# Designed miniproteins, single chains, continued (5), part 54

Each design is a single chain, and the fold is of that chain. pLDDT is the mean over its residues in the fold that is shown.

## One batch from the design tools (miniprotein)

Design m17863
Fold by ESMFold2-Fast:
Structure m17863 (fold): chain A 110 residues (1-110)
Amino acid sequence: DPDRERAIELLYELAEIYRKKYQLSPEAEEYLNKVVESQIAAIEAGDAASHLRALEILLDFLKGKLSPEEIEEKWLELVENGERADPEVSAAIATAIVLLEKQGHTLTKF
């Protein structure tokens, strides 16, 4: 499955970019490792295309294409949309918010 292979490769690339760029706190590194493990299991179990889409959002965030404010806006949109949101995309946005919080970033709406 090309989407499965790309999603797993992208997931490992994202983890390495995050570790090098942000010099993770121990708490953020533990959380990132847990996210990587659970995402691999989810990609192997089902919808690789949805997971690839979610990982692309995280990649844009880590490459600085999405600001903390833009991630916070996406989180608010998710809350407003409730159960209508894509669960994989929702998980990616939630992951970005938690990683920001663990790195000590101040979030305007939290």
Scores: mean pLDDT 65

Design m17864
Fold by ESMFold2-Fast:
Structure m17864 (fold): chain A 55 residues (1-55)
Amino acid sequence: EDEANLVIARSIADRVAAGKGDEAAKLHGISRETVQEIADAVAAGDDERAVELTR
């Protein structure tokens, strides 16, 4: 559901802010580039984009 994906996106953004972007990429099985895009979307308040990127 979108709420679950938004929680995941925010978790990824928090890990990027803590300098753990590579760890987030491994944990979620996605590229480091996608992790950064998710973090950027969360920082911009673009919840719809963040959810799309976590699918």
Scores: mean pLDDT 80

Design m17865
Fold by ESMFold2-Fast:
Formats: C-alpha cells, structure tokens, sequence
Structure m17865 (fold): chain A 69 residues (1-69)
C-alpha cells in the first residue's frame, strides 16, 4: 500500500543518513547516488507513482549491495 511504501522510503532515508555519517569511506560517490535515489523514491511515492517508486526501490537495493561489496 501507499502507507507501506512511505514507511519503506523513510527507512531507506534513515539508512542513507547513517551511511553518510560514516564519511571515512573513499566511496563517497556511491553514498551520494544512494541518497539521491532514495530522495527520488520518496518523491515518487508521495506522487502516487507506484511504477517509478518500484523501479527506484530496486535501484536502492542494488546500490546497497554494491556498497557492501
């Protein structure tokens, strides 16, 4: 539901903020892309664009996996 999508976007934003707080990494570009993507997803969810929100969520998950590699 839309409410669940909003909650997910807020969780992803918390993760992004937490990851940015750990600025000891040389991979700052990856963290920036993650944050930009999370912001875009939140806006898509607020607009009710479920297709765009789902695509951005998939990108967030991929970026999180790449950062953990």
Amino acid sequence: SLDEEVELALVDMQISVGQLALTRSDNKDAYQELIDTAKAMREAVKAGDKEKAAALFAKIKELQAQIES
Scores: mean pLDDT 71

Design m17866
Fold by ESMFold2-Fast:
Structure m17866 (fold): chain A 93 residues (1-93)
Amino acid sequence: AEKKIKEAEERLEEAIKEYADWMTASSTKGVQLSPEEQQKARDLAIKAARDLAEGIESGEIEPRTPEELEKKKELEEEGKRIYGEIEQAKKEA
């Protein structure tokens, strides 16, 4: 039970990180940002990714392209799946 929860939480953190990194790269493409502005954009992307994975509606990042919308849906679906696995494992413990 505990090992399954830990593995699911690790998968969740990886999914959040992948989405945040992709969104940061997409949103800053062709823009020269300072290191401070790049970090701020990444922090906002991580926060939005975490909210989406938890099923919380986040207005911090609005999808601007069909690709961004698809990535948002993929994270929402993966987050819902992983949180369901964690909740089920906790209920069995």
Scores: mean pLDDT 72

Design m17867
Fold by ESMFold2-Fast:
Structure m17867 (fold): chain A 97 residues (1-97)
Amino acid sequence: SLEELLAQIVAAVNATPGLSDATARLSPDGRRIEVTATANDTTVADLYALQARIRAIPGVAGVSVLVDGKLVSSDRTQKIPSGTKVTFNVYLKPEAL
């Protein structure tokens, strides 16, 4: 169900060391989940690893990552400043509804 998918995504984010206070909301059209979390001792590599884990959840079509409202850097060694908002836009397969 969509509620189970939301719970799985939030759980995956909260299980990631260096990310806290994960919240998820469904877009008005029901096709995307917006997940926000706060970074603390996190690298770009950690965000890409989490993106891959979310993408592997059944019902997920794609995932984009934003750091402080901007597309995530390609430099995997880059540290994310503590307290920065990280957003995952999780795009759903039509059959996940």
Scores: mean pLDDT 84

Design m17868
Fold by ESMFold2-Fast:
Structure m17868 (fold): chain A 65 residues (1-65)
Amino acid sequence: MTLYEITALRDTTALGDPSAVFKAGEVITAKEILYEDDDFLVVETLDGRRLAFLRADVEVKEVEV
């Protein structure tokens, strides 16, 4: 099963959700990438949350489990 590790490269907050604060080096596991371009990344987490990030603030890695 393919999962996605989203690593915060700096202290950041998910767009549109100021309660979703991530520190530099924090890893979020997503089950699906809903949208990606040069500016934005939108993902669905394992618990069904939809999170949007500035692409420059995060690194994405595919992981097989």
Scores: mean pLDDT 80

Design m17869
Fold by ESMFold2-Fast:
Structure m17869 (fold): chain A 105 residues (1-105)
Amino acid sequence: MEAAELAKEAAKLAAEAAKEAAKADPKSAGPAMGSAVGAGGSAWMTERFEKLGDSKKAAENAKGAADSALGAAESAKKGGSKKGEEKGKEGAKKGEEGAKAAEKA
């Protein structure tokens, strides 16, 4: 898989984690949504740098998407959403796979 596709999947999973966090505890909605927005931005930058042939910056941004997805997982966990925590952790794994894919390119 290309780094941009994996980073976009990480952002999608971070957004799903944020929705589950908000359902479990509305107080977790703000922090989880902030993390989901961060993941989306990182995914966009991963695609931008991949298209420019900048593998190092693409990898750094894919890792940023992973870190943001993990933040959404932590917010979901604090809100009592195991489903949100699991989705955010899946997103982190996808972002890490994206970073490794970018480094190989």
Scores: mean pLDDT 85

Design m17870
Fold by ESMFold2-Fast:
Structure m17870 (fold): chain A 79 residues (1-79)
Amino acid sequence: LNEADAHGWTALHYAAASGRLEDVEKLVADGLDPSARDAAGVALVNLRDSAGRTALDLARERGHEEVVELLLSLGADPA
């Protein structure tokens, strides 16, 4: 669930960019641990794409307020 595609987007990036709250909730229900850290010690919720954007950045950029609030509750870094 933390695999990135050629753009550096994880499943969480796609859900955040689409604004689908249900997709984010389903990922967590299916076993995604937003606090799980990669080999570099970065939490899954804070993983950056090839442009340096997190899922939170994508949700904010697109105005998906409900997804922003959910990501923050899952431990997304607001800075």
Scores: mean pLDDT 74

Design m17871
Fold by ESMFold2-Fast:
Structure m17871 (fold): chain A 100 residues (1-100)
Amino acid sequence: MTFEVLSSKSSVDDSNLSYYSEVEFIVDGNRVKASVELSKDKGAKGSFEAENEEKLPEELKELKELLEKLNKAKTLEETIKLIAEIEKVKEEEVRKELEE
């Protein structure tokens, strides 16, 4: 599998309790863009777009499913767990970021 990262952007605003992460890359010639947004005023949103979904490796299909679950999350705890899974970090790290 060949990866080329085209762009990555992340921002945290502790004063507004907002988190944003976006990555765009090419995997085996297939362009993929994934983003996670969490804000106190807009709630939690995940997005995933790919030029050809059928050619996605399993790991990226799982990421798409996690981002779709984020859009359906009804509690802060569900949101923290999904962000931790997406970012491959501990739930406590996400919780600290949201509580500042």
Scores: mean pLDDT 68

Design m17872
Fold by ESMFold2-Fast:
Structure m17872 (fold): chain A 78 residues (1-78)
Amino acid sequence: MSLEERTALLRAQLERAGLLDRVSDAELRELAEIADGDPLLIRLTVDALRAGLPPAEVRELMRRHRETGGADTGVLRE
């Protein structure tokens, strides 16, 4: 349930942004798993893909953001 729902949510966000073609189904699932339903990480994924980062780099960015205690959206301002 949880991973499928998270994948569907991320797919919807990418579709709205016109970025769904930038990722494969497998990459989408991996990104959704790392984001773990966190709205901030979902937003970061969309913004990073929109900026032209490949999915592999977006995965690393999300991992680092989680590790540095990115519990809120303020991190990108610095």
Scores: mean pLDDT 73

Design m17873
Fold by ESMFold2-Fast:
Structure m17873 (fold): chain A 65 residues (1-65)
Amino acid sequence: SAAEARAAAERAREAAEAGDDEAASKYTQLVMQLGTAAGDSAAGREAGEGAVEAGSHRASKAGGG
């Protein structure tokens, strides 16, 4: 659901800020799964995009190395 995706996105952000990359990755993956399952749901898509945007920004730097 969209609420679960949003909660997972928040936890992913907190884990990333704490330096817990494993937890951040797991929660980001959960957000993507929930957002994708929501399909056309604007709320689900919004939550998924938010997490991807934050993760993509960091991954872009790490992946370049």
Scores: mean pLDDT 64

Design m17874
Fold by ESMFold2-Fast:
Structure m17874 (fold): chain A 98 residues (1-98)
Amino acid sequence: MEESRRLVERAREALRRGDTLEAMRYAGRVIEMWKRGVASDEQAAEAFEIMARALRTQPDPGSDVVARSLEAMARQLRAGDPDGAGEAGDAAADAALA
C-alpha cells in the first residue's frame, strides 16, 4: 500500500531528526492500517522497529521492556509466521501500547 509505505518513510525521517513523538505517531498509523489489513507485515514490522527505537531514546522506566516486545513482534512478522501475524501480533501490540 502506497500510503503505509509513505508513513513508514516519514516515521523513519522523524526518528532520524530526533522527533520521537512524530516518529511514533506515523508508526502508530501504519500499525492501525496493518490491523485493518491495508498494510503489509513488512511495513508493520518496520513500524514496530521505529517505535522500539523511539522508546529506547526515552529515559522512562520500562521503556526497554516495551521496546524489546515491539522488536520481538517485528521479528515475528518478518519471519512470515501466518498464525502469529494477526491475532498474536494484535495482543502483543495492545500490551505494549497500553
Scores: mean pLDDT 74

Design m17875
Fold by ESMFold2-Fast:
Structure m17875 (fold): chain A 82 residues (1-82)
Amino acid sequence: MEKEDEEILARLRERLDGIVEKLSKVASEEDVKEVRELAEKALEALREYLENRDNPEKKKEAYERLKEYEEKLIKKIREALA
């Protein structure tokens, strides 16, 4: 993986960890755990997307997974904050 891509992933992980930490003070433990799990899945899909920069087919599949997990993550965060 390119160093620039590693830096992007590290920065996003740090921001997501910060969001989860703040959420843990206002949401249930179960909701926080689900948000953390979905965040990890989204980061994994993003990593696959970045690793397959030169393979359009695999990149497209990784992007579809990333979108799915992002949608689930956003929905779960909304539920946890309601």
Scores: mean pLDDT 79

Design m17876
Fold by ESMFold2-Fast:
Structure m17876 (fold): chain A 77 residues (1-77)
Amino acid sequence: ELYRRYLEIMLERTPSKEEQEDIRLALEDPEAYAARVEATIGRKPLLDEDGVYIGTEDMDREAAEAFARWVVERNEA
């Protein structure tokens, strides 16, 4: 839920068509996006409890979650 909302907000705010396409794929087909990330960069994707892509396994999970929460809270204010 949290990361899905975060991606929806980022999709609305990003001016980059390439980023919009990546975010849309991550929302519509998170499994395909995760597989593409692993194939492209050779690192395992880090997924939330709903299977939504949040980064790579070398990311600080707590920092990533805090940032996503901050973006969602700010958009809901």
Scores: mean pLDDT 70

Design m17877
Fold by ESMFold2-Fast:
Structure m17877 (fold): chain A 65 residues (1-65)
Amino acid sequence: DEVKKKAIEFLEKLKNNPELMEILGVDEETLEEMIKLIKEGKLEEALELAKKHSEVLAKFLESLI
């Protein structure tokens, strides 16, 4: 699924950018949990996790779906 692939690629790029992680208010552990959920096909749960930590990050993920 190209959509899941783009979401995972975005989150992995974010893990390699500590400055963006700080701006969005997320840590590496949260991003890894979101990637895991997406790989398991639990995209809705990944979005809810994003919303809990960063509304901006959640909106970015929604734009990729």
Scores: mean pLDDT 80

Design m17878
Fold by ESMFold2-Fast:
Structure m17878 (fold): chain A 64 residues (1-64)
Amino acid sequence: MVEVVVPASDEETAQIAAELIRRTMPGVTAAEAELVERDGEKLARIRITAESEEAARRAAEAIR
């Protein structure tokens, strides 16, 4: 399991990123994106669940 935070101006962008990770990365079983706002900044928090820590790490790298 790994959690990443990336800039996102809207929820659609955040959800697209999560879907891409889930579809393209081997071993990823779930990816959940939520749009969060911290003092006027919009960020996407993406939680990646994978069958192994290595698979989760590779998925996190894909969105950096």
Scores: mean pLDDT 74

Design m17879
Fold by ESMFold2-Fast:
Structure m17879 (fold): chain A 119 residues (1-119)
Amino acid sequence: DKEKRRKELIRELQSKVDELTRSLVAEGELPEEVKEKKDLLIQLMNGAVAQAELGNIKSAIQLMKEAGDIALELVQQGALSDASRQAVIDALRLMAELAELEGDHDGAAELRAIAQRLQ
C-alpha cells in the first residue's frame, strides 16, 4: 500500500529530525554563526517534513536539499557531531525513498548524492 508506506516514511523522517534536534541541543555552547546554521538546519528539515505531510513532495525535496547543503558546511567547519551527521544522512535517505515512491527519481538521486558526500 503506497499510502501506508508514505505515512511510515514520513513518521521515520520526523523521528530522525527529532533525533537530530536532541543531538544538536546536547552539543552545548556554540559560536553564534554555527548556532544560526544549526537552527536553520532544523528549520529546513522540519519544513521538509511539513511539506511532505501536505503532499508537496517537490517542496519537501527542495527544503531537504537545502538542509543537506547546510549540513555539508557544518561538517567542513568541524561543527557537526558524528551523531548529528548520521541523523542528517538517515533523514536524506528517508526523503529519497519518499521521493522515489512519489515518482521523483531525479530528486531521490540528488538527495542520495548529498547523503554520500556527508559520509
Scores: mean pLDDT 88

Design m17880
Fold by ESMFold2-Fast:
Structure m17880 (fold): chain A 80 residues (1-80)
Amino acid sequence: SLVEKAVEAIKNGDFEKALRYLAEAFAASTDPALQEGIRAAIKAVQALLEGKVDESKKYAEEARQLGLTEIAEAILKAIE
């Protein structure tokens, strides 16, 4: 899936590629709950690219609470 590809991109440090996959996943989804999780993940990765570590942590935790555990854990690991 596009979300799984985004997780792999984050693990490889390719945050721009991860954002592309997440944007495609968001546009393809009709599930509001999944869209909320993807939106949180997008914001977390954007914050990470901007060096906003505290904002990235906040949005990654939000994505985790919304059920996107794997991508949230990948983002949180990347900001260590």
Scores: mean pLDDT 87

Design m17881
Fold by ESMFold2-Fast:
Structure m17881 (fold): chain A 79 residues (1-79)
Amino acid sequence: MSEGERYAQLAILVAEFAKREAEKASTPEERIKILEDGLKQARKFLEKARELLPDDHPWVQRAERAVKELENYLKKEKE
């Protein structure tokens, strides 16, 4: 993979890991913290991928989707 594709993959993996760890959390507060920390990391990797790849690249689109799903999950937990 190119460096940009690796960053996109890292964004997806971080987002997926955050969801899995949140599912194991004992309290809503702990769950929200895990999701917020994961979202910050996933966004950083997505930004790096966007610096190296065009916006229409399949890996950028997949990473953007993963980040958006994590954002929606966090939004629901805060309701």
Scores: mean pLDDT 85

Design m17882
Fold by ESMFold2-Fast:
Structure m17882 (fold): chain A 68 residues (1-68)
Amino acid sequence: MEEIIRETARELGVSEEFVERVIALHHQGLSAAEIAEKLGVPVSTVKRIIERVEIEEGIRLLEEAVRA
């Protein structure tokens, strides 16, 4: 999971800590708009981070299931 955070941070030009905060808030049930307001960033940036992390997690879960 750290690799996803590093890649996302590098591509978007933000810190790894920023990406981690977005993910933590999203897991707490906050919407992308609420996270954007709390962190003072565009909602599009938050959505990009969430989408990227969820896609990568989904791919890993599918790979694990198929290998069984």
Scores: mean pLDDT 74

Design m17883
Fold by ESMFold2-Fast:
Parts: C-alpha cells; sequence; structure tokens
Structure m17883 (fold): chain A 117 residues (1-117)
C-alpha cells in the first residue's frame, strides 16, 4: 500500500483508487473534500472494491479529482476494463503538458495493477 496523506491536488498530480487502497484513499480525501465531493470519492471506492478495478484521476483540485475518480470507476465498470483514467480539462496546461501528465498517470495505473497482482 502506498501511504496517502491529505491530498493537495495540482495539475502535476493524480489520485489512484485500487481495491486494496480504496478505504485509505477515501479516508485521506475525506479530510479535504466538501460533503458532495466526499460522496463521489465514496462511490469510487465502493466501485473499485466491488468490481476489482483501478480508478485514476488527474485534476487541479481535490473536488474535481473526486468527481473524476467516480467517472473513471464507473467507466471501467461499464466498459469491463481493469482500469480507467480521467483528466480534468485544465486550460492552464499546454497540449504537451497535458500529454505528459496523461503518460505519467497511465504508467502509475499500470504499476499499481502489477503491484497488486
Amino acid sequence: AVPLRPIEVSADRFVVVTPANADEVYEQLSLVLTPEAREYARKAAELAKKHNIVAVAGADSPETAARLLYRAAEKAVKENKPYAVELADDPSLTPEQREALRARIEEGAKAVLEAEK
């Protein structure tokens, strides 16, 4: 398990929910989220545990990250895939920066899946 601290989400960071860390991620996110955003994080954790999937979100704020985690989890379940990645459309990022962020997130998701095998 990767130890998670209260999450400061930036354009250069991502949040990963796995079946093994879902409860820890939800607990850490709940320290910084609004009640509405906590519900998205809770649903993402529940889907990850129930369907044995990994959900990954990259966002500029914890609230956006929580919403995107839920979207990623729901997408993985709907498409019957072992993981899904969702990124916020951040207008402050260049296309090159956004592609670099996506590549880093994709590598992180694969590393997590390999570690939990």
Scores: mean pLDDT 71

Design m17884
Fold by ESMFold2-Fast:
Structure m17884 (fold): chain A 61 residues (1-61)
Amino acid sequence: TGAERFERTLEAGRLAREDPELSVREIAERVGLSVGTLSRLFRQLSGVSPREFRESLLAEK
């Protein structure tokens, strides 16, 4: 994807880390992407879904 979509995806990761109580839907809305688009981009860039990414962040204490 383009640089702007990449940056939006990184911002979604930051939001998940900053506020773990935000749902994937709320994160997608905040970065201006649909849930489906965010999920696809996350899998392409990190190999995991946004849900799995958020769970990984919460598991690291």
Scores: mean pLDDT 72

Design m17885
Fold by ESMFold2-Fast:
Structure m17885 (fold): chain A 88 residues (1-88)
Amino acid sequence: EPPLSEEEKELVISIINGEIEKIKAAKSLEEAKKIAAEEDPGLDAALRQINPRVLELYKEAREKAVKAKSIEEMVKVFEELREKVREM
């Protein structure tokens, strides 16, 4: 399986960083969970075009985030996703 290019990694990491900032800006855990659970078919299609494994990891992160007990725990889920993408 070909590795992600540096440009593809930067793009995906930028997307993850945007999600982390939205979650950090949430006024409550409920609002943060709604942000994390938000379906974006356009984003999903873009991630799939980059690499289907990136989409799979992003979906797994969303599922883990909605089970989080705090905003800090949700941020950690997406930070762990970001590190996994860097290692691809």
Scores: mean pLDDT 83

Design m17886
Fold by ESMFold2-Fast:
Structure m17886 (fold): chain A 86 residues (1-86)
Amino acid sequence: MLSKQEVEDARRQLDKIVDTTIKKAKENGLLDLAEQIRELAARIRVLFDRYLAESDPARREALLAEIRALLAELDKLIQQFADEAA
């Protein structure tokens, strides 16, 4: 179970990484990649909000699993860009 503080910390780290990566992707003309990263980050933020609002433990666990899956997908896109930008 994630505390509200842990969720807020994760959101801040997500925003920092996403903003930096989107800026670099746009500077390299990778507009489609920048948009994909932006869309995934927006979906993750919505799920964090839903997780914090959810009172049912089973639904909370399902939301957490979905958050983890989308974070893994986002990480793959960021890693692909980092490898190309080197």
Scores: mean pLDDT 79

Design m17887
Fold by ESMFold2-Fast:
Structure m17887 (fold): chain A 94 residues (1-94)
Amino acid sequence: GLVTPTPEQMAALEEAAKRVFDTGKELEERIRKELGDTPEARAAIQAIANKAVASVLRLVGLALDGATPEQIRAEADRDIEDLKKFAEEAIKRG
């Protein structure tokens, strides 16, 4: 069953979610600067936005399943690295 997150888990979740969304926004701006207003840029930006939302939902699920603050942060770090790699590959293809 779902558990009520501790204040420490909630703080870790809020910080992790902020880092994911902030990284997504930075990568979106980078794609716009590198590729301009192209269909490829728009598709990559939408994919990053979708990935960031999916990441935050995964982090929420981990917190509700009783994951530690450290586990929440580690998952966010992995998701952020995946976002960065995706953006770099999208820029190379444009």
Scores: mean pLDDT 88

Design m17888
Fold by ESMFold2-Fast:
Parts: sequence; C-alpha cells; structure tokens
Structure m17888 (fold): chain A 100 residues (1-100)
Amino acid sequence: MTKKYQEEVDKKARELYEEGKKEGLSPAEILIRAYETHGREVAARVADLLVEDGEITPQQAADIHLLLTYTTPEEFRELVPKILAGDRTKVDEIIEKILK
C-alpha cells in the first residue's frame, strides 16, 4: 500500500468511528457499517481503533481481520457480533483451512 492510501483509510475509519460513537453504536455495529459503506480496509482500521480505545481485545481485532479477508459481507454481518461475544468457532475453522 502507498502512504497516501493508508492516510485516506485512516481518515475515513476515524470519521466513521467518531460518528458511530456519537450515535451510541456498539463496536459490532460500527464495524458492520464501516465494511458496508467503505469496505474491508476501513473496517480493518476501525477494529484497530477499537483496540486503541480498549473497546475490544487485540485477539478480537485479529479475528475481525481474518473475517474481513476470508468471509462474505453477509457472513461478516452474522459473525462479527459472535466474535466480540467470545465465540471463535468460525475463526478456528478458517485458521485450520489456511494451515493445511
């Protein structure tokens, strides 16, 4: 990635994250909105911002990054609330397939 592209992704992620916080959205709702409106790269950066604010763990952010890479938008919407609730079943399945 170029530095300019990374700066644009960070800017969009911060704007969406601040707007979602002002609206009282949950971490899962903010992540789903980011993916549906701006795509995978912005949603991935929002996950990192949630870790910086202590809203999710680094492990949950890593799991969200895997979902963004290896699942469909429909699957992401269903699975992200489960990951944030501690259900790693689908992430473990994805990791097993990658390691084969």
Scores: mean pLDDT 82

Design m17889
Fold by ESMFold2-Fast:
Structure m17889 (fold): chain A 100 residues (1-100)
Amino acid sequence: MMTPEEQELLDEFKAELEELKKEFLERLNKATSVEEAKQILDEFLKELKEIKDKAMKKAEELNASQELIEEMNRLSSEVEFEAISAVMKKFKISFEELIS
């Protein structure tokens, strides 16, 4: 079972990811070109990395369990895949076209 401090960190991390995703989807909804969507995705991925790096540093300071580390990795990967999928669906492009 996670400590109360680990659970608080996880809850904060989830809240930050949800807000980042909300802001991303709002920006993506206003995008009119694939090039604009790529810029929005690049900024999202940069912010996601910064949020994750900050959370991982806090986890290290707490001497956090492997369970917390794995859950934070899972959540960040899930949000990343959802963002990539949203761009692909909106513009009807493949992953290879998105990263080109």
Scores: mean pLDDT 86

Design m17890
Fold by ESMFold2-Fast:
Formats: C-alpha cells, sequence, structure tokens
Structure m17890 (fold): chain A 73 residues (1-73)
C-alpha cells in the first residue's frame, strides 16, 4: 500500500470514530471538511500535496476528538 493509501485509511477510521461520538455540529464540520478534501484529491495530481492534505485532515480530526473528550471531562 502507498503512504497515501495508509493515510486515507487512518483518516477514514478517525472520521468514523468522531462521527460515532461527536455532536451534530462536529459531525457537520467533519463532513464539510471531508467533502472539501475529496474535491481537492479529485483535482490534485501531485501525490506529495495529496499526502500533505490528508495528513493535515488527520491532525484536524485528532484535534476535534481531543476537544470533544476535553468537553466531557
Amino acid sequence: MSELEKALARLEALVAELLAVGSPEVQARVREMMAELQQFLKTESDEQLRLAAVQHAIALVEQMIAEEEAAKA
């Protein structure tokens, strides 16, 4: 598997986790982010830029999960 395929699989797992436990507002935000990322990946041919975009999305979803956990503590 390519690094991009691995990063996409990780992102999909994190998004599924956040969608299962997040508020409706957080779910709406992550769906919008994923739609924007999918559009970027559809139009971008540079694999390094595609990988960087997926890695950035992973960091954003991890931050959103951490914020949801902090709000419950």
Scores: mean pLDDT 82

Design m17891
Fold by ESMFold2-Fast:
Structure m17891 (fold): chain A 100 residues (1-100)
Amino acid sequence: MEEEERRKKAEEIVEEMKKRDPSLTEKELERLREAVINAPELEELSARDNELTAQLKSLDAAEQEKARKEIAEIRTKIVRYSLPLAVYNALLKEKEEKEK
């Protein structure tokens, strides 16, 4: 399954980081794992936020309230994963630079 492939990639990255910096805590490694696993979900969440925000202006008051609640939940998830994703992206760039 696709998520299993993402988990395998996350484990490879975590193992590489452990070898480079043994002082990294299990909590920090877990955040890296979560970032890799949830990367595709964040892209979907961003697309959904943009869709709802665009529709907001044409919705009635009751539908706007529901849309705003959904947007708030989406943004909370994006914020939660954004920092670990930055670390993951830095690791990807480092691998690419090493390959030249």
Scores: mean pLDDT 70

Design m17892
Fold by ESMFold2-Fast:
Structure m17892 (fold): chain A 80 residues (1-80)
Amino acid sequence: MLSEEEREEKVETLVRELKRELEEMGLDAEAVEEVIREVAEKYVELYEEALAGRLSREEFEAFSVEAAKKILEAAKEASE
């Protein structure tokens, strides 16, 4: 399992990267920062479960796709 410091670092890195990606697409990343952080925290949690062998690669991959869709939909709605 990741340490608390490693988890926090991964969450902050993912939030930063996702905000940058949305801004590059012309979407309002600031308007959906709360959604991005929520998704990032869940992503790191599931990543830990996958590393521990409690979650399959397919399950983790499926979550990643749904998470990306959720963020994009929220950002598009906020950027209307």
Scores: mean pLDDT 76

Design m17893
Fold by ESMFold2-Fast:
Structure m17893 (fold): chain A 83 residues (1-83)
Amino acid sequence: MEKLKKEAKEYINQLKKKNADNKEIQKLLDEILELLENTENEAAVKAILKGLKEILKNLDNLSDSEIKEKLEIVLIQARILEE
C-alpha cells in the first residue's frame, strides 16, 4: 500500500508540473491526491495508479480537455471502489 501510494503521488506531481497553467486539471489532481491519502482500499489505489500511468504514457497525444476527462474517470472509478 505505502509503495503504491508513493508511486501514485509521484505521477500526480508529474501531471501537476506538466499542467501547471490549467486550474481545472490542478483541482482534479488535488481531489485524486486527497482520496489517495485518505483511502485504505488497495483496489482504489491500484485503479488510481493505473489510470494516472496511462494518462502520463499518452500525455503528448492528449488535449487538455481529454486529460481532464480521463482524470474525472479515474476519480469516479476510485470513488466507486471506495464503496
Scores: mean pLDDT 86

Design m17894
Fold by ESMFold2-Fast:
Parts: C-alpha cells; structure tokens; sequence
Structure m17894 (fold): chain A 72 residues (1-72)
C-alpha cells in the first residue's frame, strides 16, 4: 500500500447532494472530501458520517466535482 493518495479515491462529477452522498457511502466513512463547485469555490473537509457530509454540502453550488477518499 504505497499509493495512499490513490487508494479508494472516487472522482465524482455531481449534479446534486445525493450523488456526492452515494459516492461517499461507496468509499466508506470516515471520508476526506475535496470539492470544486459551479462557481469555482473549493471546499475541503474530513467527514465522519453522512449527516456531517449533508450539512457540509448545504451551501455548495451544483454542478460540482468531488474528490472522495478514505480518511481512516
């Protein structure tokens, strides 16, 4: 396991909060998230569960590109 940055990385062109949540569930919580929204704003967070991720995405403009990887 020498490429930790690429391990379980999901790159998601997302049109909604639900698409990011689905991808994060596939990766498995906790997750590291980097997101670039429709206005070019960049967001970065480590989220422990789906509720934290949903709250984090409340102010994100879609469509967005999400980079999701395992945090644990």
Amino acid sequence: MIEPTLRGLAVVPANSVEEVLEAARRVGFPVNLQLIDANGNQYTATLADEAQLRAFLADVAFPAIAFISPAG
Scores: mean pLDDT 77

Design m17895
Fold by ESMFold2-Fast:
Structure m17895 (fold): chain A 68 residues (1-68)
Amino acid sequence: ASAEELQAAGRAGYEVAAAAGLSEDAQNKAGVAMALYAGGSISEERALEILQAVGLSREAAERALRAA
């Protein structure tokens, strides 16, 4: 993935966590997880685990990953 695609994926993770009312730390972690997933550095299962650990529901996490 290009740097712009990784940045866009990270921003999407940030925005999903922010929309869910999660902390700035959770938003940062969601952004990093989405960027790592988009770049192929982590599996879908690992990305789902991280997104749920920061406070997103499984349904919200699955929707975010499908949009990436």
Scores: mean pLDDT 83

Design m17896
Fold by ESMFold2-Fast:
Structure m17896 (fold): chain A 80 residues (1-80)
Amino acid sequence: GDRAVELGARAGRLLYEAALAAGLPVERAVGLALRAIGLGIDAALGIPAPAEGEVLIAEAEALGNAEAAAAIREVLELST
């Protein structure tokens, strides 16, 4: 399977759920999810996005979601 795409989708779902649980607006939650999904797709295409990955890791950690942060770290490893 496309592991990077699967991890990006997983991180996106986790970020979406964590953002909504934290009381963030739906547009913000959707934005974080789409960014994580896009990171996974870019990694699968061989497009490195370390700056975007670092931002999403920081957002995941701020939301208290270590699983989302770990999934994004793994996506970054697969793009290298």
Scores: mean pLDDT 87

